# Ledger of designs, part 46: designed miniproteins, single chains

Each design is a single chain, and the fold is of that chain. pLDDT is the mean over its residues in the fold that is shown.

## One batch from the design tools (miniprotein)

Design m1589
Fold by ESMFold2-Fast:
Structure m1589 (fold): chain A 91 residues (1-91)
Amino acid sequence: EEVLRVIERAADLVEQFAERHKDDLDKVSEYTLLLIGLTIAKKDAEKGNTEEAARAVARYLRQASQLAEDYGDHETAKEFRRLAEEAERLA
């Protein structure tokens, strides 16, 4: 199940980024909302709505990439963008 794998990788990456920036409460709050969105997408994929889930994940990952860039973490932003492209191929 490729969509679920992408969601799990995305959630791990968001959690790792939030942990590194735990002292920046504004950024942690934004990444927490993204994790909620990824959790909803995972449930949609588990119900068989894989194309909808993939599209939602791609959107959240592009948002995460922008937030990482705004924070100055260009390497993490690039990783989010790569995962977004992978999710878009599954949509």
Scores: mean pLDDT 79

Design m1590
Fold by ESMFold2-Fast:
Structure m1590 (fold): chain A 68 residues (1-68)
Amino acid sequence: MSDEERAAIASELGAELIASGEVSPEVADRVGVLLALGLPDRAIELLRRVGASERSIALAEEYAEKIR
């Protein structure tokens, strides 16, 4: 997978997390950066630490599978 493709997927997840209203834009941005760097498990851990819902965690797992 190209760096551009990973960045696009990360941006999509970040936008969906912001649209859900469950996380702050700063948290959504950090999750996107971690995913773009190929660190999906770190992105999911961050969501769990900030108390994101199971829905947001499941969404992040779906996006993580796209880059694995």
Scores: mean pLDDT 80

Design m1591
Fold by ESMFold2-Fast:
Structure m1591 (fold): chain A 82 residues (1-82)
Amino acid sequence: DVEEARKTTEFLLKLKEYIPVLKEIRDFVRKKAKEAGLSDEDIEEITKKALDLAVQLFNQGKSKEEIKAEVEKLVDEYIKKK
């Protein structure tokens, strides 16, 4: 029906916006971790954690800017602990 079609369209539009953000986050995190001299295992670990956080924040309705800011804080904290 019209209501279900509308919800599906809204979801697909949100997903289309979200995929590029996840790609940017992945690329950013991997680059920053590599530049910090982390092992391949640590790079993979922090990349996974950052993407998991980004997905969680997106599901909570956070903006692209809020998601990027929280991910950057997570990565900076992880690097400091190594």
Scores: mean pLDDT 78

Design m1592
Fold by ESMFold2-Fast:
Structure m1592 (fold): chain A 72 residues (1-72)
Amino acid sequence: EELIDKTVEAARAGDVEGAIKYAQELADKYGLSDFYRDAIINVARMAAKGVLTPEQARAALENIVAIGKAEK
């Protein structure tokens, strides 16, 4: 998914602002609730700060999107 790819690449570069921007666009694209939107933004922030690896961040974002889509 293009927005997950952009979020992960921004996070790999340590671009916190870019990672959060793409994470917000991802949440908006799928109409996620505030709870899942905040979860995606937090994953992007943690990944950009090096707390999560890019691979861990990708898996987390994919899972949150799948769950958030099912909840609506």
Scores: mean pLDDT 84

Design m1593
Fold by ESMFold2-Fast:
Structure m1593 (fold): chain A 85 residues (1-85)
Amino acid sequence: EVEKRVEELKKRGEEIIPKAARKVGEELGLSEEEQEKIAEEAIKRFNEELDKIRELAEKGIDVEGVEEALKRTEKVLEETEKWVE
């Protein structure tokens, strides 16, 4: 369950985060290279946080906090996706 949700979030993040970075970068007048760098760093950080959530779930630590973190992440991605459209 948590593993599947983390994998789905990583896949969605790879799709949504570059679009968000491009939109922000265009508003700020950043180059395409700067936009790509921002997207790469954001994806890296996003995946690292998801990996931590998965590790806590695998160890049975802070089950309530894991569920809250997953719901928050899902909501943030959904709102970001709506914003970039």
Scores: mean pLDDT 82

Design m1594
Fold by ESMFold2-Fast:
Structure m1594 (fold): chain A 61 residues (1-61)
Amino acid sequence: DDIFRLIEAAKENDDELTRLLYASEVVAIGMVLGKTEEGKKIAEAIVARDYEKAEELAKKL
């Protein structure tokens, strides 16, 4: 839920700092969930503006 919210927010704000902040939050959420590698992959997709990939990766959590 929170990760999908962050992906949507990043899609709406094409700003480098905003994308980095949301990517950082996704990494933190992934660590809390015990899904550190998955969270990092989602964060990398957000930074790359590959929101479709980020959403598909988030579905697998």
Scores: mean pLDDT 80

Design m1595
Fold by ESMFold2-Fast:
Structure m1595 (fold): chain A 79 residues (1-79)
Amino acid sequence: SKEELLRLAKEDPSAAASRLVALTVRGIGYEIEYELTGSKELLKQALKDYEDAITVAEALGLDSSVFKKRAEELKKKLE
């Protein structure tokens, strides 16, 4: 949940940074698998991971622009 991610960023910024990396890698993996399979469920999972990455990045004071751009591109594909 967003609440858990925000708490993690406040209580343990190092763990939050590791979570941001994991969310980014997993999101990219879901995108690649979507391009191979056409499964929109994978695209929805990638979108969720990028939205969670935006939450963590912003809570850490990092630029979220790349994640926002990817999320918008995925939303367009889901239409």
Scores: mean pLDDT 88

Design m1596
Fold by ESMFold2-Fast:
Structure m1596 (fold): chain A 85 residues (1-85)
Amino acid sequence: SSLLEEAKELAERIGVLGAIHGDDELVKLSQEVVRLLEEAEEKGKEEALRETLRLLKDAYQAAMQGDFATAREYVEKAIRVLKES
């Protein structure tokens, strides 16, 4: 779906920013959220995908500002949404 494609693209971009800046935890979290996004799509969890997209947009904004701690918090929230839905 377009939601999955946009969310995966954001997660991958967050991972790239983490890799460039040596934040190995952000890289690992971005990889985990991509895996969980694919599982959520297979299970038809559209509302979880929408909420995760919002959180990943916030994470990407934080990462773009160099706030990797806040970016990690938003990605962790996204992972929680995907696991608990």
Scores: mean pLDDT 89

Design m1597
Fold by ESMFold2-Fast:
Structure m1597 (fold): chain A 73 residues (1-73)
Amino acid sequence: AVVDCVQSKLAAFNLDQGASQELAEFLEANPQASDGALLTGVGLILAKHNKSLAGLSEEEATRLVQSLRACLP
């Protein structure tokens, strides 16, 4: 399932089930979004759940977004 894949890719962020589900729904609703749009959306959802992408380099953030995109069918 997309949510299980998202939890696996974001394991370092220690997300709860609600945050992981919201991220999976965002990705499924935006399958053709650009990397920048996905990064913005993911960042906003993480911030809502008191998490942040601020510790990631630009390269790490890009790899994360590409990894999350691979979770989509």
Scores: mean pLDDT 78

Design m1598
Fold by ESMFold2-Fast:
Structure m1598 (fold): chain A 86 residues (1-86)
Amino acid sequence: GGTGFGSIRDRVEEMIAQGVTELDMDAGSGGPLTDGALPAAEAGVKVNVTPVSDDEVDLVKKEVDNINKMLKEKGTEGGLNELLQF
């Protein structure tokens, strides 16, 4: 709801429509990756995911692995790249 950016998914779809081929995304919890990163990766966009804190590194890594597994099972060539540069 609302005007402007709306949900994370709406922003991702707008970026894809503008011809974005690579997207950087900050991840602080398990929830937003499935809603935002999945549609971008399914559309063939490279999604680079950076954890916002050290405490969330393992959680983000597990989410990225789970999403990449789901994408492979669906036959999509898209994927999430995890940036562990601390």
Scores: mean pLDDT 61

Design m1599
Fold by ESMFold2-Fast:
Structure m1599 (fold): chain A 88 residues (1-88)
Amino acid sequence: MAERLAEAVEESARDAAEILRSQGKEELAEKVEKSGRELARAIREGDLERAEESLRRFLETLVEGGILTPEEAEEAYRRLTAEIRAAL
């Protein structure tokens, strides 16, 4: 269960990075990949506090990249935090 969630996060980070690279935002693409890996690792380790903090950073990077609005990021944070708590 946690592994499937971690894999979904890694896939989302790769997709987001590809979009950012297509827009010439290479530095943000690397930041998204890094924050996605940190989140996936925290989920696999069962570290709820680190997972919630890493999720916030990941979503903030998606807002900086223009992939999500601040409102969409807040909704995603609430939903994904609930999924993380259910998986861990």
Scores: mean pLDDT 83

Design m1600
Fold by ESMFold2-Fast:
Structure m1600 (fold): chain A 63 residues (1-63)
Amino acid sequence: SNALLEDVITLAHITGDEAVLNLAEQLQANPSVELAQQLLQQARAVGSDSLAVKAQQLVDLLS
């Protein structure tokens, strides 16, 4: 499960989007399904398919 979170953080940094980075940092500090769902929504909004896939997997893991 830690490897999936590391992938999400890495992909969030690659996007360079401030909202994505802020949500990823919050998830790293306090993993929650709500934050993972918000990150998934933001990943889709910025068009990062790779981040959206990993964020969806994190939502499924935390649910």
Scores: mean pLDDT 84

Design m1601
Fold by ESMFold2-Fast:
Structure m1601 (fold): chain A 75 residues (1-75)
Amino acid sequence: SPPRRKTIELRDPDRPASTQFGEALLRAVEAVESGEVDEAVGRGEGGDGGTGEFRLVRRDGELRGSASNDFPVPP
């Protein structure tokens, strides 16, 4: 069977990418650690034009993954 996967899109044009990314990453960690899913991925863009992506997997009882972002620098 294919792995159970959760996908989270950052798609709210009224919110900054950093806020949406942090919320999505927290939910992804909870889902993978609880055993709800075997893998969680997130990607998208905020209303400020910032971008973020992550991929989390659980292997042998350990959380593994990567995350990257490009958030606007405050003026």
Scores: mean pLDDT 78

Design m1602
Fold by ESMFold2-Fast:
Structure m1602 (fold): chain A 92 residues (1-92)
Amino acid sequence: SMEDLKKEIEKLKKEINELKERYDTLQAWVAANRAERLEIRRQALKEAFADPNKPLSPELQARLDRWYQTDVEINRIKEEIEKLEKKLKELS
């Protein structure tokens, strides 16, 4: 029905706005912590150059993995926003 369609559109708009707020919050956090991220990468390069055949220290690897997971989450949110915006456009 037309009422069901209106409710679906409103729900999609709400979900898109919530995801955009989360995306903006994560991007702001990444920007605020850019210097720390660069230092972690610098330490990883230093360890890799000292012994290319040795794995990175577990603490350093854990920090790199946390930043990698942050990038994955940002990309996941971006893809979900694009998917929901496409669905909203098809319903409008």
Scores: mean pLDDT 88

Design m1603
Fold by ESMFold2-Fast:
Structure m1603 (fold): chain A 73 residues (1-73)
Amino acid sequence: SLEARLQALAEQLAAHQDDPAAVQALVAEIEALVRELARSLGYSDAEIERLVAQLRALLDHMLEHKLPLKVVP
């Protein structure tokens, strides 16, 4: 199931939290999967981008708790 895939990716993210390159790669995979799912469910491009932005903000907050990540504007 998609929920199981997302949970597996979240577990991998937690397991590799000390590896910034692996973390960024996993975040990108999660974003791509979410975009694909949202498109398949009929979300508009604007809704997909909003959803992805919310997801990235959530992941950034979770990662900041474990890793000092640098976000350059």
Scores: mean pLDDT 72

Design m1604
Fold by ESMFold2-Fast:
Structure m1604 (fold): chain A 81 residues (1-81)
Amino acid sequence: MPDIFETLLKIGNLISDIKDQSVDDIIAKIRDVLKEGGATDEKIDKVIAIVRDLLALLQKDPNLPDSVFSEYLTKIGKALG
């Protein structure tokens, strides 16, 4: 099983690519990372909902503070646990 912290790091890096990639491409890559991590479909759907909320915020303001990213990564970690 991949380390949950490595999974969160990969997700965070994919989210940061929003300036260069579409929302759908980022979501597809995050689903693949979560499947490789052994997450259930229920947990994947919960994480994707959180990620979509964060991506929507980034599309409105690409200069979001790092504290907002940390908050959403914490929510993702809780959804996976």
Scores: mean pLDDT 78

Design m1605
Fold by ESMFold2-Fast:
Structure m1605 (fold): chain A 128 residues (1-128)
Amino acid sequence: MSLEEAREKMVKEAREKFSDLSEEEQERAILALESFVYAYETTKDEALAIMMMVATIEDAIEYFAKLGLEEAAIKLLGIVVKYVKEIWDEETFKMFQRLLKKRIERLTEKGVISEETGEKMIKVIEEA
């Protein structure tokens, strides 16, 4: 799958899955997905690209969690994990999974997301 094709599919799926959110919240989810794709496209260092993407996802999860929209954060994570798996090789995807799991653990430890949401997010990452 091309990166542009993945972007189009992520945005389409987000508009469908977040139809219950306000227009502002929907556009914030889309902006997070586009920022994630941009980070990947602009980095020549693969490890740095992975770190930037994980940071972009962490910021988006924190944003939705602060609004009480933890289910939206879980859905956003599911979209990203699904399409990242289709773009990257198995080794690179496993590195992404490990880093992302550490960020979810940190958000849970800081009380940014609930223990239940953290467990659901880890499951989404591991079952990908």
Scores: mean pLDDT 81

Design m1606
Fold by ESMFold2-Fast:
Structure m1606 (fold): chain A 58 residues (1-58)
Amino acid sequence: SDEVIARVISHETGIPLATVLELIRRYGVERLSAAVHRAARRYGVPVTVAQVEEELAR
């Protein structure tokens, strides 16, 4: 299921699939999904890796 979720996040954000899979490996799906939602609300889409990592640090 992680690959399916990663493909959805990649499509929604514009972040490459390989990068999304690495973020899932490091932070987990739940934490990453929450951070992506916060970044999208704050900055709009497309979302950058730096914006997602900033939200993950909060």
Scores: mean pLDDT 83

Design m1607
Fold by ESMFold2-Fast:
Order: sequence, then C-alpha cells, then structure tokens
Structure m1607 (fold): chain A 96 residues (1-96)
Amino acid sequence: SAAAEARARATREAVGRHGLREALALMEQTKEDPSYAEEAARTARATLAVADPATAREFRDELLKHAEELSPEVRELIARAVEEGLAEAERRAAAE
C-alpha cells in the first residue's frame, strides 16, 4: 500500500539521517583528534552505500561541504569515502 511504502521510506530516511549525523560528528572530532578520520570516512561510506542514489547524492554534498573545514588529509579521505559509497548505492540500485 502507499501508506506502507511511505512508512518504509520514512524509516530508511531516519536511519540515513542518523548515519549522516554520526559521520558529521566524527568529522568534527577530527579537528581535535585526527585519529577519528578513518572512522568518519568508514561511517560516511557505509551510510551512503545503503541509501538510494538520490539520498546518497544529498548526503555526499552535505559531507563534502563540511569537509571543506577539515585538514586536506581528512578532506581527501572523506571525498574518497563518499564517492565509493555513492558508487555502491548506484550499483545496488542498478542490480534491482
């Protein structure tokens, strides 16, 4: 039903937003402790990889915007992770 589909979409959006918030929080933590960079990148990639491609593109854009405030090394790790996550989201969508 349309109501069940809307509920499923809302649940996926809520889970995705949680992952995005965690990735952003870890990225902010890299300003004080760069050891969080790999965990931030891993969280960002995983969050995008399980999203639909449209949502993954929105999350990529938000993560890249916030990455501009980080060190070049962290910014490069995040940029690579979000491109890998988006590519996986697109591969998953194409396989269905």
Scores: mean pLDDT 84

Design m1608
Fold by ESMFold2-Fast:
Order: sequence, then C-alpha cells, then structure tokens
Structure m1608 (fold): chain A 96 residues (1-96)
Amino acid sequence: SEEKKKEILKQQLEKLLETIKNLTEEEIEEMKEYINSNEPDEEEKEKALKAIELMKKAKEALLNGDREKALEYLLEMARINELSSSEKIIQERLEE
C-alpha cells in the first residue's frame, strides 16, 4: 500500500529528526572520520559521506528554526540509503 509506505517513511523521518536534534557537531565529525578510516569501498564511502553531509545540513537547518528544510535533507539522506537497505530484500520476498 502506497499509504502504508508514506506512513513508515514519515515515522522514520520523525525519528531521524529527534536523533539529529540531540546530535552534536563533534559527533557528526567523528562519524565522518570513522567512515574515512574504516570504509574501503569508494562508492559506499561516497554514499556514507554524502549522508553525513546531509545530516550536518539538517542539524544546521534545525538550529536556524527551519524544520521543513531539515526534513528535506533527511528525506534526501533516506533516499541515498534506500537501495542498500534490507527493505529491498523484504519487498522482493513480498512480491515473490
């Protein structure tokens, strides 16, 4: 159901928003350093670094009171991760 997919995405985005609210700039930089040091795959490294950059931009938007812009960055981050998630395997299993 399209409506069910939208509800799940909304719940995930609200959860990410609360996580970003409590995340420090230092913690975001630590995540970036960890990826730079521990991800040997160049394509996965670029995806992870892009997600962290969007997370940082979402945090900056929240600090400026722009919740709408923060959600846009988090949605873009979710889209980057969609193809590498277990959700694709689950979706294939449901459709057989």
Scores: mean pLDDT 70

Design m1609
Fold by ESMFold2-Fast:
Structure m1609 (fold): chain A 74 residues (1-74)
Amino acid sequence: SSSKIQEAKNYVSKAKEYAKKGDTKKALEYLDKAEKADPSIRDSVESIKELLGKDQKRAVESADRLVEELEKRL
């Protein structure tokens, strides 16, 4: 439903904010919440989680793209 998409989008946006601040732990927590809100985005979220440990810039870019994708689905 659109409400689950909106909730997932809000959590991914928060994860992106924490990732930009270098708070990887909180970024991961919000990504987990996003997956629980909308399990259909699991693969995208898992990709972002992998990047958070290796390439923060790419993780933020991927999270931003996911937010845009979810916004278009609303």
Scores: mean pLDDT 86

Design m1610
Fold by ESMFold2-Fast:
Structure m1610 (fold): chain A 81 residues (1-81)
Amino acid sequence: SDVQQALNYLDKAIEAAKKGDVAAAKEYLAQGVKHAINSGVLPSEEVSEYFDKAVTALNKGDYEAAIKYIEKLKKLIEKSS
């Protein structure tokens, strides 16, 4: 399902962030959110906020914060489906 694809991409984003691979983490994060939207999960204020916070943290090299925000996105998507 698109929800399972979204969660799979967010897991890949977390693993890329753990490796410090900012480009891969951003690509997987974007794919995860795209699949979540395609599944009928409307982009809530919280989804948009945590996506922006995750991208900002990745840009700053704050991988611990980025992982936390991506994990929050996973929980929001799981609860919305």
Scores: mean pLDDT 82

Design m1611
Fold by ESMFold2-Fast:
Structure m1611 (fold): chain A 59 residues (1-59)
Amino acid sequence: GDIEKAINAVKEGNIVAADTALRNLMDKGVITAEDADRALLYLSMGLLEKAVQLLQKFT
């Protein structure tokens, strides 16, 4: 699903793919802008596990 695509992009450390997937989730109303920004912040800091755990709450 769309959440799993975002989680996979995060696990790959691909910031561009993760941003695209997270923006798509926001546009669909699955996550908030605050959730997307927090996940991207964690990813930019190399905190992949924290980003994944945040997104798993929406699965």
Scores: mean pLDDT 84

Design m1612
Fold by ESMFold2-Fast:
Structure m1612 (fold): chain A 109 residues (1-109)
Amino acid sequence: EELLKEIDKAIEELKKNPTDPQAIVRALELFRKAYEELGIELSEETKQVLDALIEALRSNDFEKLKEFLKKHFGIDREITEEDYKSILEQVANALIRALEIIKETLKKK
């Protein structure tokens, strides 16, 4: 299936470039698409958080990411470049796990 191939490519890209915000954006968009294909309803709150994160990362504007973290996670402290890379790696690793679970679910259907 085309979706399975897209998931495989996204996982490989995230493993190679875990701190690339554009790779993370592509994986987040694919995650949303895969949930829709599986008929799994995402809460409105989850959709809003995902949309806000995608927009912040897509903009390549570090200030927008800081605003996102403050609004949705209450993080008011100064975020360093080191913190930013750590956050991107954590998001990439979480997406890899989520996409692998989705991939296994799709293979069984």
Scores: mean pLDDT 77

Design m1613
Fold by ESMFold2-Fast:
Structure m1613 (fold): chain A 68 residues (1-68)
Amino acid sequence: SRDEQLREIVQRIVKIRDEALKNKWSPEEIRKRLNELIEEFRSEGYSDEQIEGARNAAKGFLDDIQRS
């Protein structure tokens, strides 16, 4: 379902967040990695709507990482 696909997209974004916190990535590196992941989703055939939903969910994660 679309909800299951969105959950999978969000989980892959969360994995980047966890790796960023563990490895102390810069905000610039985190943004680069997230943009690369978005392009991967696009190549895998996910819709723009699903990608935008995941991007909105990821905004809080990116802000949290920048404060950490």
Scores: mean pLDDT 74

Design m1614
Fold by ESMFold2-Fast:
Structure m1614 (fold): chain A 85 residues (1-85)
Amino acid sequence: MRELEEEAERHEEEAEEEAREALELAREATEAFDRSKEEGLRKIGEALRETGEGAEHLLRARRLRREREELEERRRREEERRRRE
């Protein structure tokens, strides 16, 4: 179970890095739109790509954390049942 928690944290860290990169690209895109619509659209495309990669990492982290919670909940309930019997 600890390995699932650590793997989830690693994916969350990667998602944070991707999100920060996407925000920087979005900021650059906003400035580029003032100069050229084509440059701005190209920059926003890059930001959307980074956002998508970050979202995928977040979904993986949430799945791993959910699996850990389910395993801990099942283990706790089995232990309580055995203690009572």
Scores: mean pLDDT 76

Design m1615
Fold by ESMFold2-Fast:
Structure m1615 (fold): chain A 64 residues (1-64)
Amino acid sequence: GPVRVPVERAGEMAERYKRPLVILDKDGRVLATVPPDPDEVDRAVVRILVERDLKPEDLYVVAL
C-alpha cells in the first residue's frame, strides 16, 4: 500500500511526486486532499493542526 510519511516531510513530497497529496490522521482518516504545491500543503497542514487541535506527530501524508 502507499507509504505514510510524517507531515513534516509533506513539502518534500509535494515537490517530488507532482500528484495530489492526502493528509491522514493516525487512524488513517482522510482530513484533506491538497494539490502538490508546498505552499498549499503548508497552509492545509497548519489549518488542520489548529482547527482539529492535533499535533504534527498525529498527521501523515500519502501521495496518490
Scores: mean pLDDT 77

Design m1616
Fold by ESMFold2-Fast:
Structure m1616 (fold): chain A 55 residues (1-55)
Amino acid sequence: SAEEARAAIEAVAAAGGDGDQISLAGAGMTSRDPSAGEAAGRAAREVVARHPELA
């Protein structure tokens, strides 16, 4: 879900992710568009693919 995706992005940012990972988390949380959930889900899935331990 979008909430799970956002939580995954937030976890990466909180764990000291680089500027790219933090930027992704910020964009996902700030957006009010319906695309926010889709973008957050795709971004989190890509981040989780690079860090399987976050799945």
Scores: mean pLDDT 57

Design m1617
Fold by ESMFold2-Fast:
Structure m1617 (fold): chain A 87 residues (1-87)
Amino acid sequence: SKEKRQRKSLETWKKTVDRLIEEAKKKNASVELSLKKLGKNKYEVTVENSATNTKAETVLELSEEQGKELEKYYEEAKEEIKKIKEE
């Protein structure tokens, strides 16, 4: 179903972000996250590791609930990234 595909896309994106954050922790590097709402249920998302010049970007089509989950995940990920910069 469309909802199953959107859930997989969201989980795949989270795994990509988690991987880049873990790589940044190992290299004591910075990660930049962006989240841009393109319209109802459509989000442009980017993650960059500046030290490795690694950038991932995609467009996610999500339900309202999945969009809120993504926004909460980004808030938590940004706090984790901030802690890396404080060391």
Scores: mean pLDDT 81

Design m1618
Fold by ESMFold2-Fast:
Structure m1618 (fold): chain A 109 residues (1-109)
Amino acid sequence: HMLDYEKLTPEEALERIRALLEEILNMKITSQEDLVEAVQKLAEAADIARYLAEKTGDPLAREVADTLSETLQRVAELWQQGKSLEEIAKTLREGVERALALVDELMAR
């Protein structure tokens, strides 16, 4: 649910983003309800990533935020086009995996 991310340190924000992305990757998306839950977690991660990018001015943090936002847009487009749940879930996972790799790079600093 809504997190007061304005009080998070950059490290805490990264851990929260990572946790949300890992939760999505561990989900079985077999229904529309599962997809809605995954999208809600992705939207929260995107909001935290945007806050982190604004707070730190780090270009890599901005790339995380952009990757998550682009993934949300692509998922919405596929849903509107009537694509299969399997195809939508695959696109969601690919975007999440890409964002998680960037988060791991930031955390390795």
Scores: mean pLDDT 85

Design m1619
Fold by ESMFold2-Fast:
Structure m1619 (fold): chain A 60 residues (1-60)
Amino acid sequence: TDSVQATLENLSKLSLEELRKAAASLQKTIDEFADNPTVVANMEALRKGVEALIAAQEAA
């Protein structure tokens, strides 16, 4: 979704520590709203993107 893409764009500017905090926060939201498929899908998309950003920064 456009909102997910915009959020990931902003998150790409964060430090590795801030990205790890964002990933942890997203995981907590997924766990809290596990029965809501729309929230889970959106949060999983964001978490996957954040994990990719973390991996890219660690590889650099």
Scores: mean pLDDT 78

Design m1620
Fold by ESMFold2-Fast:
Structure m1620 (fold): chain A 77 residues (1-77)
Amino acid sequence: AAEALAALDNFGSDPQAAIDALRKVVPAEAARLQAAVDEGNKLFDEFMKGNAKAFYEYPKKLAEVRAEVDAARAAVS
């Protein structure tokens, strides 16, 4: 629990380490956060390829990632 919370505090620097720590304590929340991060990375790749719509969707996906981080933090606490 404490290790997962510490990893979440460093989420911006190492998202995968935080997800891996969460998976050991709250696997359902870890899976949702992993999906949101994967979708965000996919949108960033699409934007880099010239897809202007991906740029518009990216801020919304960042909000979803933040909501999943908050949900995981609440579930661990």
Scores: mean pLDDT 80

Design m1621
Fold by ESMFold2-Fast:
Structure m1621 (fold): chain A 80 residues (1-80)
Amino acid sequence: MSIKEKVLQLMDKAIELARKKGYLIDEGILAIYKGMVEMFPDDKELMIKAVNKTIEVAEKVGDKKLKQEGQKLLKEIQEQ
């Protein structure tokens, strides 16, 4: 799985969690970042920003696994 595919997959999980918890503003922000990552898949800074927002939402909803997955992916992106 490519780094971009991993980012999009984690973002989809965070979007669904935000929706289920009623964090509609966070859901909207994540959807915008997801669209931007799809349009600009080689923008490393954008992917870092998108994953950081995913981590923030995971923390807010209390999903430790999603937060840990996001943190690992951040390291992968920074090493590229």
Scores: mean pLDDT 85

Design m1622
Fold by ESMFold2-Fast:
Structure m1622 (fold): chain A 77 residues (1-77)
Amino acid sequence: AVPLTSEQLQEALEAAGEVSKELGVDVDLAVTPDSITVTVTDPKTGKTATRVIPNAEATREAVREAAREAAEEVRKQ
C-alpha cells in the first residue's frame, strides 16, 4: 500500500473544492490507507456517484477529473 502524502491530500481537497464551486455539486473525500474515494452529490436531486483513486495516482488533476466524471454520471441518472 502507498500512503497518501500531506501534499497530495491538500491538492485533493483543493481540487474537490474547485469542482464543487464550478459545477454546484457537493464533493466529499474519504481517505483510506490505499485510496481516496471521491463522492459527488447533486443537491437538486440527492443522487450520488463515487470514484476511487489509488493513493499513488492521487494528483490534483486526477481528483479534479474524477469529481467532474462523477458529476456527469449523477446528471445522467
Scores: mean pLDDT 81

Design m1623
Fold by ESMFold2-Fast:
Structure m1623 (fold): chain A 87 residues (1-87)
Amino acid sequence: SRVEEELERAEKENPDNYGIARILAEEALKLGMPDLAVRIVRLTTLNKDPRAVVSAMMVYVAYKLEGKTEEGLRAAEDILAAAVARQ
């Protein structure tokens, strides 16, 4: 799948961020949102700041604990995109 191809690229190009990329992608796929999964993996792979990636995961977890999983994934995407834009 496209998500699997992006995850294989992420593992090779940014192994330090791969674990979080995989978790967020799997959560997006559980919601039937493969395009969101692809965007999150790409943004996570492009991120030069591992703290931004951890922050995105923490915000996602906070939303998920409130039953707002989709909103949490979108908030994580926004954090990752903002961090890439600052590079």
Scores: mean pLDDT 88

Design m1624
Fold by ESMFold2-Fast:
Structure m1624 (fold): chain A 69 residues (1-69)
Amino acid sequence: SMSEIEAYLNKLNEDIDKIVEEVKPLVETASDEELEEKVREIGEKLGADILSIMAAISRVLKLREEVKK
């Protein structure tokens, strides 16, 4: 149902936001490899869907690009 799909998408987004917020302080100093590893570690501990982990990696790397001078 639509309600079940909305609940699933909300859970995916909540997990993405949780992962990104926890990794965000590291985006200025950590390497891309370190950022990806940290995202996977946090996502695994949360029991996050692989889709959330992949989206969080994408968002964290974009944040890293914005800090790039």
Scores: mean pLDDT 85

